# Designed miniproteins, single chains, continued (2): the designs that were tried, part 89

Each design is a single chain, and the fold is of that chain. pLDDT is the mean over its residues in the fold that is shown.

## One batch from the design tools (miniprotein)

Design m7066
Fold by ESMFold2-Fast:
Structure m7066 (fold): chain A 90 residues (1-90)
Amino acid sequence: HMEEERRGAILFTAAGILEAAVDYLEKLLESRPLTPEQRAQLEAIRAERDAFHKEYEEALKNGADELKVLERYIDRLNQIIAQLEALLAA
């Protein structure tokens, strides 16, 4: 059980770092002129992030497997980062 607690702490910290990275990339995109198509993509990405963050919070409240919930959340954050990086590079 101590190993699960340690892994949970590591994954929670990783999620926080990735959340900060998402916030940073969103801020960079908002600081530049965007085409209407790029703005629509950014809004879609934000809506997706908001939706899975709510899923994450609900899963934790409902006693889901915290490690699996954190691993899924981290995977989704990495997907959002990739989408934001692609949009920023365009």
Scores: mean pLDDT 83

Design m7067
Fold by ESMFold2-Fast:
Structure m7067 (fold): chain A 93 residues (1-93)
Amino acid sequence: MAEAEATLRVEGSGPVQVTVKVEGDGEALVTIEASDGTRVELRLKPGETATLSFPAAGELRVTVKIDKGKVKVTVTARSPGSEATAELEVEAE
């Protein structure tokens, strides 16, 4: 099992659209937690993309867990007037 974490900060007064893309091999468990306590957990296979909406801008914690293989997870968060992107590479034995 391997894990990586990133924090995205998005400014603005509106809702935040978050796009999660998984590439590589192995299944990724992606958890996104907003500063207001909103939490979303996704199981994504290589090549899958998910789009989510969070009600407010602010800080987003992204955690990626894999049991085996190597994955690259790209998370892009957009609000009115702000955009943040994180790339997380995780490799397990």
Scores: mean pLDDT 80

Design m7068
Fold by ESMFold2-Fast:
Structure m7068 (fold): chain A 96 residues (1-96)
Amino acid sequence: SAVVAEIRRLTAALEAGDEAVLAEASALVEASKGTVEELKALKEKDPATAALMAVMRGVMTGDMSLPAELGFSPEAVAAARAFVDALRAQAEAARA
């Protein structure tokens, strides 16, 4: 899946400390607080970013039903969850 491959690419870059991907991930966390309608619109244009935002929202709210309701595959959800876990690890490492 192109969506899964793109999410895995972003996860690898995040784990490698790519500053552009770290900045993008921070922006995605804030953007994930937006509306479900914005996520639906984004899915048609950029499904990988939409999957990441849907999973980030699910993790923050405790409602993991949204990614499936938006039609993301279990594989895409698992890949997006790995990205969120990597982002948490980066946040932990940056804690002073």
Scores: mean pLDDT 79

Design m7069
Fold by ESMFold2-Fast:
Structure m7069 (fold): chain A 82 residues (1-82)
Amino acid sequence: LTPAEQLEAEIGLLLIKVAVAKKTFEKSDNPEVLKETIKELERVKAELRALLAQSTDPAVQADIEREIAYVEKLIEEIKKKL
């Protein structure tokens, strides 16, 4: 893989984790499960920020920033149910 393809693949894996977290949130009202889901999303957010720092392409940076904003919004929605 080129460096750009490797970055896109790493972003893709993080997006899968976000999708799993969203489904967990939709299917569970268990506070312990929701707290663990928040911890996983905080970790994903940290990894997205690290990839943002490594990116030099403005379009890729914008995509990562939008995903970070989405993850932050999802964390706040989960917190409202705790």
Scores: mean pLDDT 86

Design m7070
Fold by ESMFold2-Fast:
Structure m7070 (fold): chain A 96 residues (1-96)
Amino acid sequence: MDPAKLEADIKDAFKQMTASVAKLALKNTPTATPQMAALEDEIVALRGQYIDNPSPAIYEQLGKKYDQLSQLYADAGLDAAAANEAAQSKKYYEKA
């Protein structure tokens, strides 16, 4: 029983750390449109699901959302941000 509680506590700590990192990344990312913010929120939610049960379907969804975000950043002239999100998309598609 005690080992199962420790595993759950570690999982929760990892989720909190992931959320904190994502929140800091969002705050430092130039948001030119509400559509970019909405995609970042969707990515944060999918990352939460991935921590609980990583699956090919979640990896594919993450790859798709990062690709969409990369395209929006490129359209806004945010080339460095677009390149970073394209790299994330590639990583998740490779895991799917």
Scores: mean pLDDT 70

Design m7071
Fold by ESMFold2-Fast:
Structure m7071 (fold): chain A 80 residues (1-80)
Amino acid sequence: MKYTVIALGLDKAKGEEVAEYLKSLGMENITVTSRGIVTAIGELSKEQAEEAVKYIVSLGGGALVFDENGNLIAKGNVKL
């Protein structure tokens, strides 16, 4: 399924580590801002999406994952 992964609250270096991790999973549409915010869109399994949240949280970041219908399916270290 296509997912949108957002990582926030990281510095640029850790944001780039998240981008490389997501790229290793096959996500090609990845943006990292100067403030370390990562936005990635691409094909993942649900398990890969959940592991991406755990990875981002382990780096001290917050994570949001949306499915292709715009539903929030996973989050870590973020309150809405």
Scores: mean pLDDT 83

Design m7072
Fold by ESMFold2-Fast:
Structure m7072 (fold): chain A 89 residues (1-89)
Amino acid sequence: MEVTLVGTGMTKEEAENTKKLLNSIEGVEAEVREDNSVVARVERNERSAELAARALMGSSDEVVLRGEKGERRATTAGEAAEAARELVR
């Protein structure tokens, strides 16, 4: 299943750098929004979802994760990675 990750609390430079990092991960597509939030989409790959969640959480105050199974909010890398695994399964 696909999961969408949204990270907030970044400067424009941090958001652009985070986008580049996320786009380097297999199966991850990331974009920067006008408010400097970063949105990443991940297909059904637990490893890529965990890597994307941890990378996004590293530069964000909060990550919101959305998938077919529901929505989760994370403020730590561990919470983000666990939520990403659950939503991608």
Scores: mean pLDDT 83

Design m7073
Fold by ESMFold2-Fast:
Structure m7073 (fold): chain A 92 residues (1-92)
Amino acid sequence: MEYLLLVILNAGELPKETIEALEREVKRRAEELGIRAEVIVLPEDANDEELRKKAEEAKAKLEKEGYEVLAETVSRNEEGRIVGVAILAAKK
């Protein structure tokens, strides 16, 4: 079974240095666990609807490639804006 961690980040809600640090940490942790990781950064003008749409498109693509979505986590800031989505998928 092959695992994939997909992380979608909202550049409109996170500083560039925070995005870069998160991308490095996600890739480092995935490598330590022997799983694949992909990070997608949406543009600074992206809204919650665009982030949700990107997450749904990414899940559909993974399912078409034979992955099963095991978990989805949505992270929000104190104002309730989506700052990121993490999707864990496995290939049968």
Scores: mean pLDDT 80

Design m7074
Fold by ESMFold2-Fast:
Structure m7074 (fold): chain A 61 residues (1-61)
Amino acid sequence: SEIAALEAQLAALEEIRALLEAWRARHADDPETVAVLDAALAGVETGIASLRAELAALRAR
């Protein structure tokens, strides 16, 4: 179903976020790496928010 597909995409983005957060923590002393990872995390958070909004809209139907 469309809901199952979106839930799978959300789970994948949440896994990517966790990996990026772990990578950021390991490189906390490298400001260039932190800046790149912070930008990537901002993009992933936007994607997660969009998928959550779409799931909420579909579940309300």
Scores: mean pLDDT 88

Design m7075
Fold by ESMFold2-Fast:
Structure m7075 (fold): chain A 74 residues (1-74)
Amino acid sequence: SVMDKFDELLKKAEPELEEIAKKYGIPVYELKTEIFSPGALEETEEKKEAVKEFYEKFPELKEFESPINLLKLL
């Protein structure tokens, strides 16, 4: 399923996500929130750059970034 594929990709991406969060000095949970629920927390330049770098490494996960993109996968 789409969710199984997402979970597998996220599991493979988790070490890089932790590294990127550490590199930009943001908590991992805040980076995850910015990726999966954009705008739910205060937006900073560090979060914007961290999200950009994450999707440059995992462009396949960008399809899950917005509700519109998620609807296209259903």
Scores: mean pLDDT 70

Design m7076
Fold by ESMFold2-Fast:
Structure m7076 (fold): chain A 98 residues (1-98)
Amino acid sequence: EEELLKAIQLINETALKVSRAVREGNLEEARKIYEETKQKLKEILSPEAYEIVNRILDETLERVEKAAKEGNVDEALRAIQLGAIRAIMELQLLSLKK
């Protein structure tokens, strides 16, 4: 489905942008990027799919902020990538069940 592909593309683009912001030490930019992504996803996804992805993005941001506070940029980058993978997998699973 075109909407699924658009959501996957947006999640991947978000991961790249957030990773860049984190490497630059800019957590405020990382938060802003995730907020903008949530707004765009809400327009693309069903309410059920949005709730799942929104939770994953919130969990991802919490892990990123924790790792960054500990000075562990590598762990923050890993959290971003794992969050994106989880969100994409959940969207694909929902697409198969419906």
Scores: mean pLDDT 86

Design m7077
Fold by ESMFold2-Fast:
Structure m7077 (fold): chain A 97 residues (1-97)
Amino acid sequence: MKVTLVVTGLTEEQAKYLAERLNKIPGAKAELLPNGTVRATLDLTPEQAERLAEEFNKIPGAKAELHPHGLISVHIKDSKENVDRLVEAVERIAAEE
């Protein structure tokens, strides 16, 4: 299943850092959009998409929602630690078979 991840709430520099980190994950494609927004595409099962949204909601100050048609929206507070946690969640879930 093709999942679209949209991350908001970041500074432009942190959004660029996030996009670069996500592009290092096999099968992930991330694009830097205006206003500190990152859009990424991942190939996940529906169960992986649900778990990814749950993992994002464990990040302090983060709000994540799984929408119809494989869209996950995440608003996070701009910090390197939160960006690192988000990337780690994607890496863990995307590596599951």
Scores: mean pLDDT 82

Design m7078
Fold by ESMFold2-Fast:
Order: structure tokens, then sequence, then C-alpha cells
Structure m7078 (fold): chain A 72 residues (1-72)
């Protein structure tokens, strides 16, 4: 996964988690997993880490749930 894409995903996920925008984070997670299907596990891990760094465990749980659904 390109470094600029990793940075964009991390910063956007952290921002949405900091705002408490769980719906926006769910939609963003689904879109990123579809766009970067071959890197889905890496994308999911980045977003979970970013949500936890933002101090929002509920946001991290949303990302984990969506990632599990999309990889099944």
Amino acid sequence: LPGIIRTMIRQTARYLAQQGDLEGLEDFTRNMLLAYRDYAQEVGDIMVSAARQAGNEEAAEVVERVTREMLA
C-alpha cells in the first residue's frame, strides 16, 4: 500500500473518530476496503489503530466490525 494512501487513511480515520462521526467512519471504512481490496487487512489495522489513538474505543469497534463483514 503506497505511503501517501496509508497517511491519508490514518489521518481521515483519526479525524472522524475524534469528531465522534461513527456513521462517517463506517462509510469511509467500507469505501477504503473496496478501493484497496488487496490491502484490506492493512487498511483495517491502520483504521483501528487511528481510532484507538483518537481515544474512541467505540469507533475502533465499528472499524473492526465493518472489516470483519467485508472480509467474510
Scores: mean pLDDT 87

Design m7079
Fold by ESMFold2-Fast:
Structure m7079 (fold): chain A 92 residues (1-92)
Amino acid sequence: MSEATRLLTEAALLAVKAAREFPEAKDLARQAAGHLADAAGYLNNVEEARKHIEEAVKLLEEAARKYPDGKELFEEAKKLAEEALRLLEESA
């Protein structure tokens, strides 16, 4: 498994964990997890992977802002997603 796939998978699992621990944030967290999982599936298409990662980052930022109790999980998932995007861009 590539480093980018590992980071995206870990970020998606953190978003799923946040959805379980903070039900009020579940819709944003689940949408972010879905985009992160899609990005991992599109690593052979960097443009599509980038779009999914950027959308996930936006959703995680919104979740952290609206649901401070889950902020640490959302911020950690965001950092992993941003690192995956950085690795994909450096490989281009």
Scores: mean pLDDT 84

Design m7080
Fold by ESMFold2-Fast:
Structure m7080 (fold): chain A 65 residues (1-65)
Amino acid sequence: SMEELFEEMEEEARKLLRQGSSPQEVVSNLLKFAEEKNLSDDEQDRLLQRLGELLQEHRREQELK
């Protein structure tokens, strides 16, 4: 399902962030993957929204003591 694909991509994003990838690198890598999976423009927009939220959460977690 599309939800399962998005969850897999979010987990990949978290792995890349843990490995020290920048937010820009994470977005670029996952957009390339989305193109390879032939996601529509609408599906890519939804993915970008979810990644944006995940990146904001990660940044917030790094700021918490």
Scores: mean pLDDT 79

Design m7081
Fold by ESMFold2-Fast:
Structure m7081 (fold): chain A 100 residues (1-100)
Amino acid sequence: SKEEIIEEYVDKLEAAVYVLAEELKAGRLSREQVEARLRALITGIAEELVRKLGPEAAIEALERTIKTLEKLLPSLSPEEQEVARFAIELLREIKERIEK
């Protein structure tokens, strides 16, 4: 259950990186718009994780997501790398807030 929930959110964030990178590359979204969408998505995910699993498990899930994106970075396109780095920074920020 916990592992399945974490994997689902990791998959959603990875998919969002690819979609938002394509939108950025096509000029349909600005960097500011990509950041805003990532912030909204990651905030929503973090709130759901805390609600469903509690703060300790949510922190673990966010750490796992950060590691997954970091491992993907060398294989990503420049636009995908830019979006993934924004996501990693936001994940770290939100994790720190949950940690108090």
Scores: mean pLDDT 84

Design m7082
Fold by ESMFold2-Fast:
Structure m7082 (fold): chain A 62 residues (1-62)
Amino acid sequence: AKVGDVLSWAEALGLAAEAGLTEEGKAAASAYLENPSVAQTVTTKEVVIKLNPDGTATVVEK
């Protein structure tokens, strides 16, 4: 995925898994699943993914 891409929530989780999800990123993803109305930042080894309250995700630069 490219920086600035807007993904569905399911696509974002797949990308995070491929990009090497960190322990901090796993915790952020769990927090989002508990309350998706609150934006979370999921850090991976290659990219940073912002989970949006509308159920989408945005790929941002590391």
Scores: mean pLDDT 69

Design m7083
Fold by ESMFold2-Fast:
Structure m7083 (fold): chain A 68 residues (1-68)
Amino acid sequence: MTYTITTASGHVVTVEGVTPSTPAGIAGLRLVEAAPDEEVKPIIEAILPLPPDATAEEAFAAVNAALG
């Protein structure tokens, strides 16, 4: 299953094998793999404070806010 996020900057990130219920850590790893190098640090920093039961939907919302 493919999940696509568009950041406020207009950058489109496509992540494969992720659903809205996928754990945030796995979704974050896929985002880091798909993102340009300059966005890796803000993606990691957005995901690290999320709770252990956080989902991909929450991870993508946090990353979109951070990359804004």
Scores: mean pLDDT 71

Design m7084
Fold by ESMFold2-Fast:
Structure m7084 (fold): chain A 66 residues (1-66)
Amino acid sequence: SAAEIARLGFLLVTGDEAAVRAAIAALTASRDPRALPYLRRAVEQFTGGPREDLAREAEAAIRAIE
């Protein structure tokens, strides 16, 4: 659902590392294109920061959905 996608997208910003990884995995598994804006924002947010590995995970999720 759109609400579930939005909830998972919110976890990308507010969650700890484990919650963020779980949210990326769940968004990937959904294969829902509504996840793409949240994942693209996560790539931008985590690139160049202490959790840059999460940007790579989000990039992989985008490729899996597209």
Scores: mean pLDDT 81

Design m7085
Fold by ESMFold2-Fast:
Structure m7085 (fold): chain A 59 residues (1-59)
Amino acid sequence: SMEEAKIAWEVAKKYIGKASDEEIAKIVVTRVSSEHGADSRAVAEAVKKFIEGGYKYEP
């Protein structure tokens, strides 16, 4: 959902340029699913879109 994408973005942006895309995806899916109870599949899809867009577009 849009809310899950926003939460995922807030976590992802802290690691941009500090970790690989694969590590960012792992961190974000793990943290957002665990800390916020978000659907891991929806979070994974959001992170994939961030990576494909080169982190240029906020949700």
Scores: mean pLDDT 79

Design m7086
Fold by ESMFold2-Fast:
Parts: sequence; C-alpha cells; structure tokens
Structure m7086 (fold): chain A 103 residues (1-103)
Amino acid sequence: MINLDLLYNTVLEALLKAGMPEEEARGIATMIMVIAAESKSKEEFVEKVTKAILNHFKDNPEFLKELLDKVAKVLGIEVSEEESLEEKARKIARKIYDIASSS
C-alpha cells in the first residue's frame, strides 16, 4: 500500500523545487495526500488527483502548464509540448504514486 508520509514529502519537495511558495505547496501536497488516503486503487488516485489539479488551476492554465513541466523535470518524467495538461497531470500523478509505493 501507499506510504502517505513519503507521498506528501515527494509532492511537497517537487512543488518547492518547481518554485511554488511553501504555503501553496503544502496546501496542494495535503490535498493530494487526502486523495491518496481515500483512493482504493492507483488509477482512482491518478484520476482524482488529475481532476483536482485541473480544477484548482482552472483560472490560470498557463501557470499550470509551466508548473507541470517543472514538476515533471524534478521527478525525471519526460513530457512533450504536444501533451494536454490532463495527460501531463496523469503522468505526474502515476509517478508520485509509484515513488510512494516503492518504499
């Protein structure tokens, strides 16, 4: 099963390295951790995180694009400019889950 502490710290560190302010990074990391605790499968987690992130940044899609590209780079994920914000968010959510499940 998923390690929630490792998941929280993985998200927080990635957001901070992507240049997000600490208060906002902690808020997003907490939101993702709550989704992980409530999700019964990896794919449920991925879908819920993807929807939550897209909704959180719905009024600033350009900021979300830059954020997702920076987070992907921090996590060692290759994303292309041709991929949608939804596809990028899903890739990132899957990687975060895999990191938290590997320890």
Scores: mean pLDDT 86

Design m7087
Fold by ESMFold2-Fast:
Structure m7087 (fold): chain A 94 residues (1-94)
Amino acid sequence: PPRPRTHRFTIELPSEERAERLRNVALGREEPQDPLGEGLAALVRTWRAAGAEVSVSVREVDGRPYLVLTVTLRSDGTDGEARGSDRPDPPLPE
């Protein structure tokens, strides 16, 4: 099977409190309080609906908080084929 494709996004935020709230919003655990949160929540929901695995973490570097989003696209194991091979033929009465 093909290896999963992983994309990482890093967003610098003004405070750890803000980063933690934004992480919860992105994961759908809290309601968005601003347009950035709304956009991130919508993107994460879209990625998950497309079969992607999304993880969100907060990291601090030199006293500055960063929100790290890791998106891993899962393929080949979910559906794959859009042909009639996914539907069995009805039993033929003889």
Scores: mean pLDDT 69

Design m7088
Fold by ESMFold2-Fast:
Formats: structure tokens, C-alpha cells, sequence
Structure m7088 (fold): chain A 61 residues (1-61)
């Protein structure tokens, strides 16, 4: 599998799109709009995950 940095996904749209293209590579010729929507969804999931990790770190301190 491809390792992806969560910070890079949130701060760089190109990293998010590159990851989305890698996932979408298994589809039949996905268009750019579909890739952009997938990248947006990935970024939202990652952002929510980072918020949960920050909350857990605060609770553990």
C-alpha cells in the first residue's frame, strides 16, 4: 500500500489529488471532477481523524 502523510493531505491539494488518483486507478477512466470529490472526502475524513487524535492526546496528558 501507499503511505500517505495526514498533514500533507490537509495542507497540499496536490497530495490529496495524487492519493485520490491512486485509489481511483482501479476505476474505468475516472474524470477530474470525481477525483476532486474523492480528494475532498479524504481530506474531511483525515481532518476529523486529526481532531480525534488531538482530543485523545489532551485526555492522556
Amino acid sequence: GREVDADALLEDDEVAREYARWIAKQWNDPDEETIDRLAESIRKVVANGKALVAEQRAAAA
Scores: mean pLDDT 67

Design m7089
Fold by ESMFold2-Fast:
Structure m7089 (fold): chain A 84 residues (1-84)
Amino acid sequence: EIDELNKIIAEDIINSIPIENEEVRKKLIELITKAFNAYSKKNYEEALKYLDEAIELAEKNNAPESLIKAIKNIKKSIEESAKE
């Protein structure tokens, strides 16, 4: 199921970088999973919205710059796909 695969991908991305706050980590996985689910359905506007929420949450909780850059790179890739 695509939703389960998207969750695994989100977990791999978020867990590759240490985040001390478990609640923030879980919420980031949830937001990235929702973004990937929206992207899979070609709902680019919703995907970008969830990625913006993930970036804001990461920045507000002082997540590593490498994680914030990774999420921003995902957002940029989706923005470029949406322009086609």
Scores: mean pLDDT 78

Design m7090
Fold by ESMFold2-Fast:
Structure m7090 (fold): chain A 91 residues (1-91)
Amino acid sequence: SLAEEIERMRELLEELVKKYLGKEVDFSKLEEEEIERLLLELMEKALKEEEERGLELSEEERRELERKMRELARGLARVLHSGKPPPPRPP
């Protein structure tokens, strides 16, 4: 099921945020914009660590990658937020 795959992805991303950013988060309780911000921080942290390990990018390649990372973070945040339970309805 796609829903089960999204849930597993959410759990893995939460573990990566904890491991690399030192933040313990529950994406099901966060706003879409906050999820996007955390995912972008995670991707930027990973890119910096790869650059420190010898990944060499041209200025153009780096800008293109950063643009794609922003697009991916936004898309993933939307998908992860859409799996959130509906807010409690007023009585």
Scores: mean pLDDT 76

Design m7091
Fold by ESMFold2-Fast:
Structure m7091 (fold): chain A 61 residues (1-61)
Amino acid sequence: TGSERFQRVLEAGKLARENPELSVREIAEKVGLSVGTLTRLFTQLAGVSLREYQESLKAEK
């Protein structure tokens, strides 16, 4: 993906980290991506789903 889309995915990760109570839908809206696009790109770049990433953030506490 292009650098701009990559940046949006990174911002989504930061939002999930800062606001673990936000849904994937709300995160997608905040970074200007559709839920489908965010979920696909996040999984492609991070190797895990955004939902699994949010779960891991809670486990790291």
Scores: mean pLDDT 76

Design m7092
Fold by ESMFold2-Fast:
Structure m7092 (fold): chain A 88 residues (1-88)
Amino acid sequence: SLDDLVRRLYFELFRAYQLKIFEAKSEEERNKWLKKYNEWVEGIDKAYKESPEKLAEYARQVADELEKEGYTREAQRIRDLADEILKA
């Protein structure tokens, strides 16, 4: 269901956030990731209320950001979820 896919998106975002906070070497880096995590959560919540298409679009934007930061596996999992959202 769409609700199950949204729960999986939140799980993947929280996991990426936890990994980055665990690896962080400075307060600046921790603050950067906390801000990004909050932006991702708010963006997904907003998109989820709009449409499945907007949700998938936003999830792909987050995946692109994660890939640029070196989170290739996390980005791929989010892209796979975005594809499943469009099929639901």
Scores: mean pLDDT 85

Design m7093
Fold by ESMFold2-Fast:
Structure m7093 (fold): chain A 70 residues (1-70)
Amino acid sequence: MKKEELKKKLEELRKKVNDIRQQATDLSLAFDESTDPAEQAALRAQIGTLSRQIDELNKEIEKLEKEIKK
């Protein structure tokens, strides 16, 4: 893969992480404002899913950053 293609993919992944972090923040605020245990459980599950997705994307970002440094 060419260095320019790696950089473009890296920027796309960083943007995706930022978008997901914003969604997780919005859900965390909704969780704090909710008084319904069922709604809180659903929001917690969604936040957990987004957190796992961020972790996977961050691993891919680290791999691409290492390849760009070479």
Scores: mean pLDDT 82

Design m7094
Fold by ESMFold2-Fast:
Structure m7094 (fold): chain A 90 residues (1-90)
Amino acid sequence: SVAEVEKTAEEGLERAERLLRESPRKGAGAAMELIGKVTQLTLMSDDREKARQVLEETARRVRELAEEILKRDPVAGQRLLAVVEHALAL
């Protein structure tokens, strides 16, 4: 459901932001997991148009996290950006 996608995005973003404060690598890992989960839920959603809007907004916010990660861990940041671009291509 769209509500499940929204809840997953909100909880996952809060977790990724928290973990990023501890470690760029942990933050990147959490954000990659989040994009994967939101993408899967979007593809399985009864309302894919609304679910895709949540995915696109989540991807936008994850890109902002990736920009911060790139400053501290370029490898982790680039991997996260690649995962985001792949998810948006689906």
Scores: mean pLDDT 85

Design m7095
Fold by ESMFold2-Fast:
Structure m7095 (fold): chain A 103 residues (1-103)
Amino acid sequence: SEREELVRRLARLYAEYLELYAEGARLLLEKSTVSEEQRAAIQADIERARAVAEELRRDPERVLELLRESFGRELSLEELREAVRDAEAATEKARAKIEELKA
């Protein structure tokens, strides 16, 4: 169904976004001087983002649970289409930022 296709697409995009977030955070740590406490916190965030991304790639339907936790309700088909569009834009922006950080 269209809903199942949107769920799979959203899960893939969200996983990509989290992987890009983790890579961006790693690159920022390489370029920044931070306290040991702050470094540990950022490393924990990186590990958490990677774990969630791996879970979403293994079980795409897990994205519906995350959305329910965030919004307190099930999303409509139109809201899922909007979420996919927003996720695509966020993922593209994250890729651009990472390329800037690599330069």
Scores: mean pLDDT 85

Design m7096
Fold by ESMFold2-Fast:
Structure m7096 (fold): chain A 71 residues (1-71)
Amino acid sequence: MSERVARIALAAVDAALKAGSLTPEEAQKYRDEIEAALGDPEAIARVLVKAFNKMDDKGREAAALAMEREA
């Protein structure tokens, strides 16, 4: 379900923000883009790729673990 995909994506963004890998402004931008892409898992995946490209290794690890726990 696209709602579950969005929930996983939002968990990844929140984990990266908590790790200090994204700014609050960047995290909010990606959350808004994920919410706008509800019903389109491919669009949500594209937003995640953009977010991951902004993350350092610590943020990427935190995001991956959050996605695994939410999945």
Scores: mean pLDDT 82

Design m7097
Fold by ESMFold2-Fast:
Structure m7097 (fold): chain A 116 residues (1-116)
Amino acid sequence: EEEKKIVEKVLKLLEKALENDKADELAEIVSELYDILQEIYEKMKPEEQEELEKILEEAGKFASEFGQKLKEKNPELSDETITNKSQILGLGYILSKIFKDEELRKKLEELKKKLL
């Protein structure tokens, strides 16, 4: 089943992002998550795309707040690493809302708690 494989891929990408501080490798993860989101978006009806706009606004706030906390707790991390990790969490949030997947939702909550 294609959806289940996509969810499993997203979960693995989120786990890799948490354990990795290399900006270039994180940028590759951001790119892969954007490609997944783009493919989903292109298959959406106009009404579904309009609902996604609200999710994008929520994800933007989530990513921004997360990035601020991450920088405060880890001042030694580069701005590129902070930005890429924040984008990965934001994209994960969007995908969790689209798929309505419990595993993905639980993973994002776990990540949020571990990163303070």
Scores: mean pLDDT 80

Design m7098
Fold by ESMFold2-Fast:
Structure m7098 (fold): chain A 98 residues (1-98)
Amino acid sequence: SLGENALKLAEDAVEDGKVAVELGKEALKTGNLHLAIAAALIGIGAITSGELAVKLAKEALKSGQASKEDADKAIKLGKEGVKLGKEGIKLALEALKK
């Protein structure tokens, strides 16, 4: 269902965002440009998935394909994934300035 897909995509966005932040921190610490590039790419993926999860959750709620509780959870997690992805990209860009 759209609601199940939105929640899964939101959960994946949060996990990818966490990975992007950790890789970005390691890139800053070590000066490793490959980790900086990986952090940026994974961070972009987290933003894309998180934004799509929010859109799908709102559509699922509107069409009756998700409960309000499940839709609200997917929206919250999707926004968290976007936030983490942006943090990962910021860390990656800071590492690349060295």
Scores: mean pLDDT 89

Design m7099
Fold by ESMFold2-Fast:
Structure m7099 (fold): chain A 104 residues (1-104)
Amino acid sequence: GEREELARRAIELAEKAIELAKKALETGDIKLAIEAAKLALEAALLVMRATEDHKKILEAIGTALIAIGAIIEAEYTGDAKLAAKDAIIAAERVIELAEEILKE
């Protein structure tokens, strides 16, 4: 159904976020770190739309806040490595939540 499509799209965006964040860790490229964090944020928002479970929605909100924090950290401090690490944490949490939705 539509929720399964949203959950699969969230996983695809989160996997892309991890890939870009890993490149940012290797290169120190702040723009890649910001892009990774933005993709992780978009993926978390898709998880919120993919479920009616209030607990999963709250966990997705928490994940979105981690991604927002990564964007802010990158833009204000220029710390690409810290931003990339937080983007990976957010993206991995999106994948866990989306996989749980797909098992329902």
Scores: mean pLDDT 90

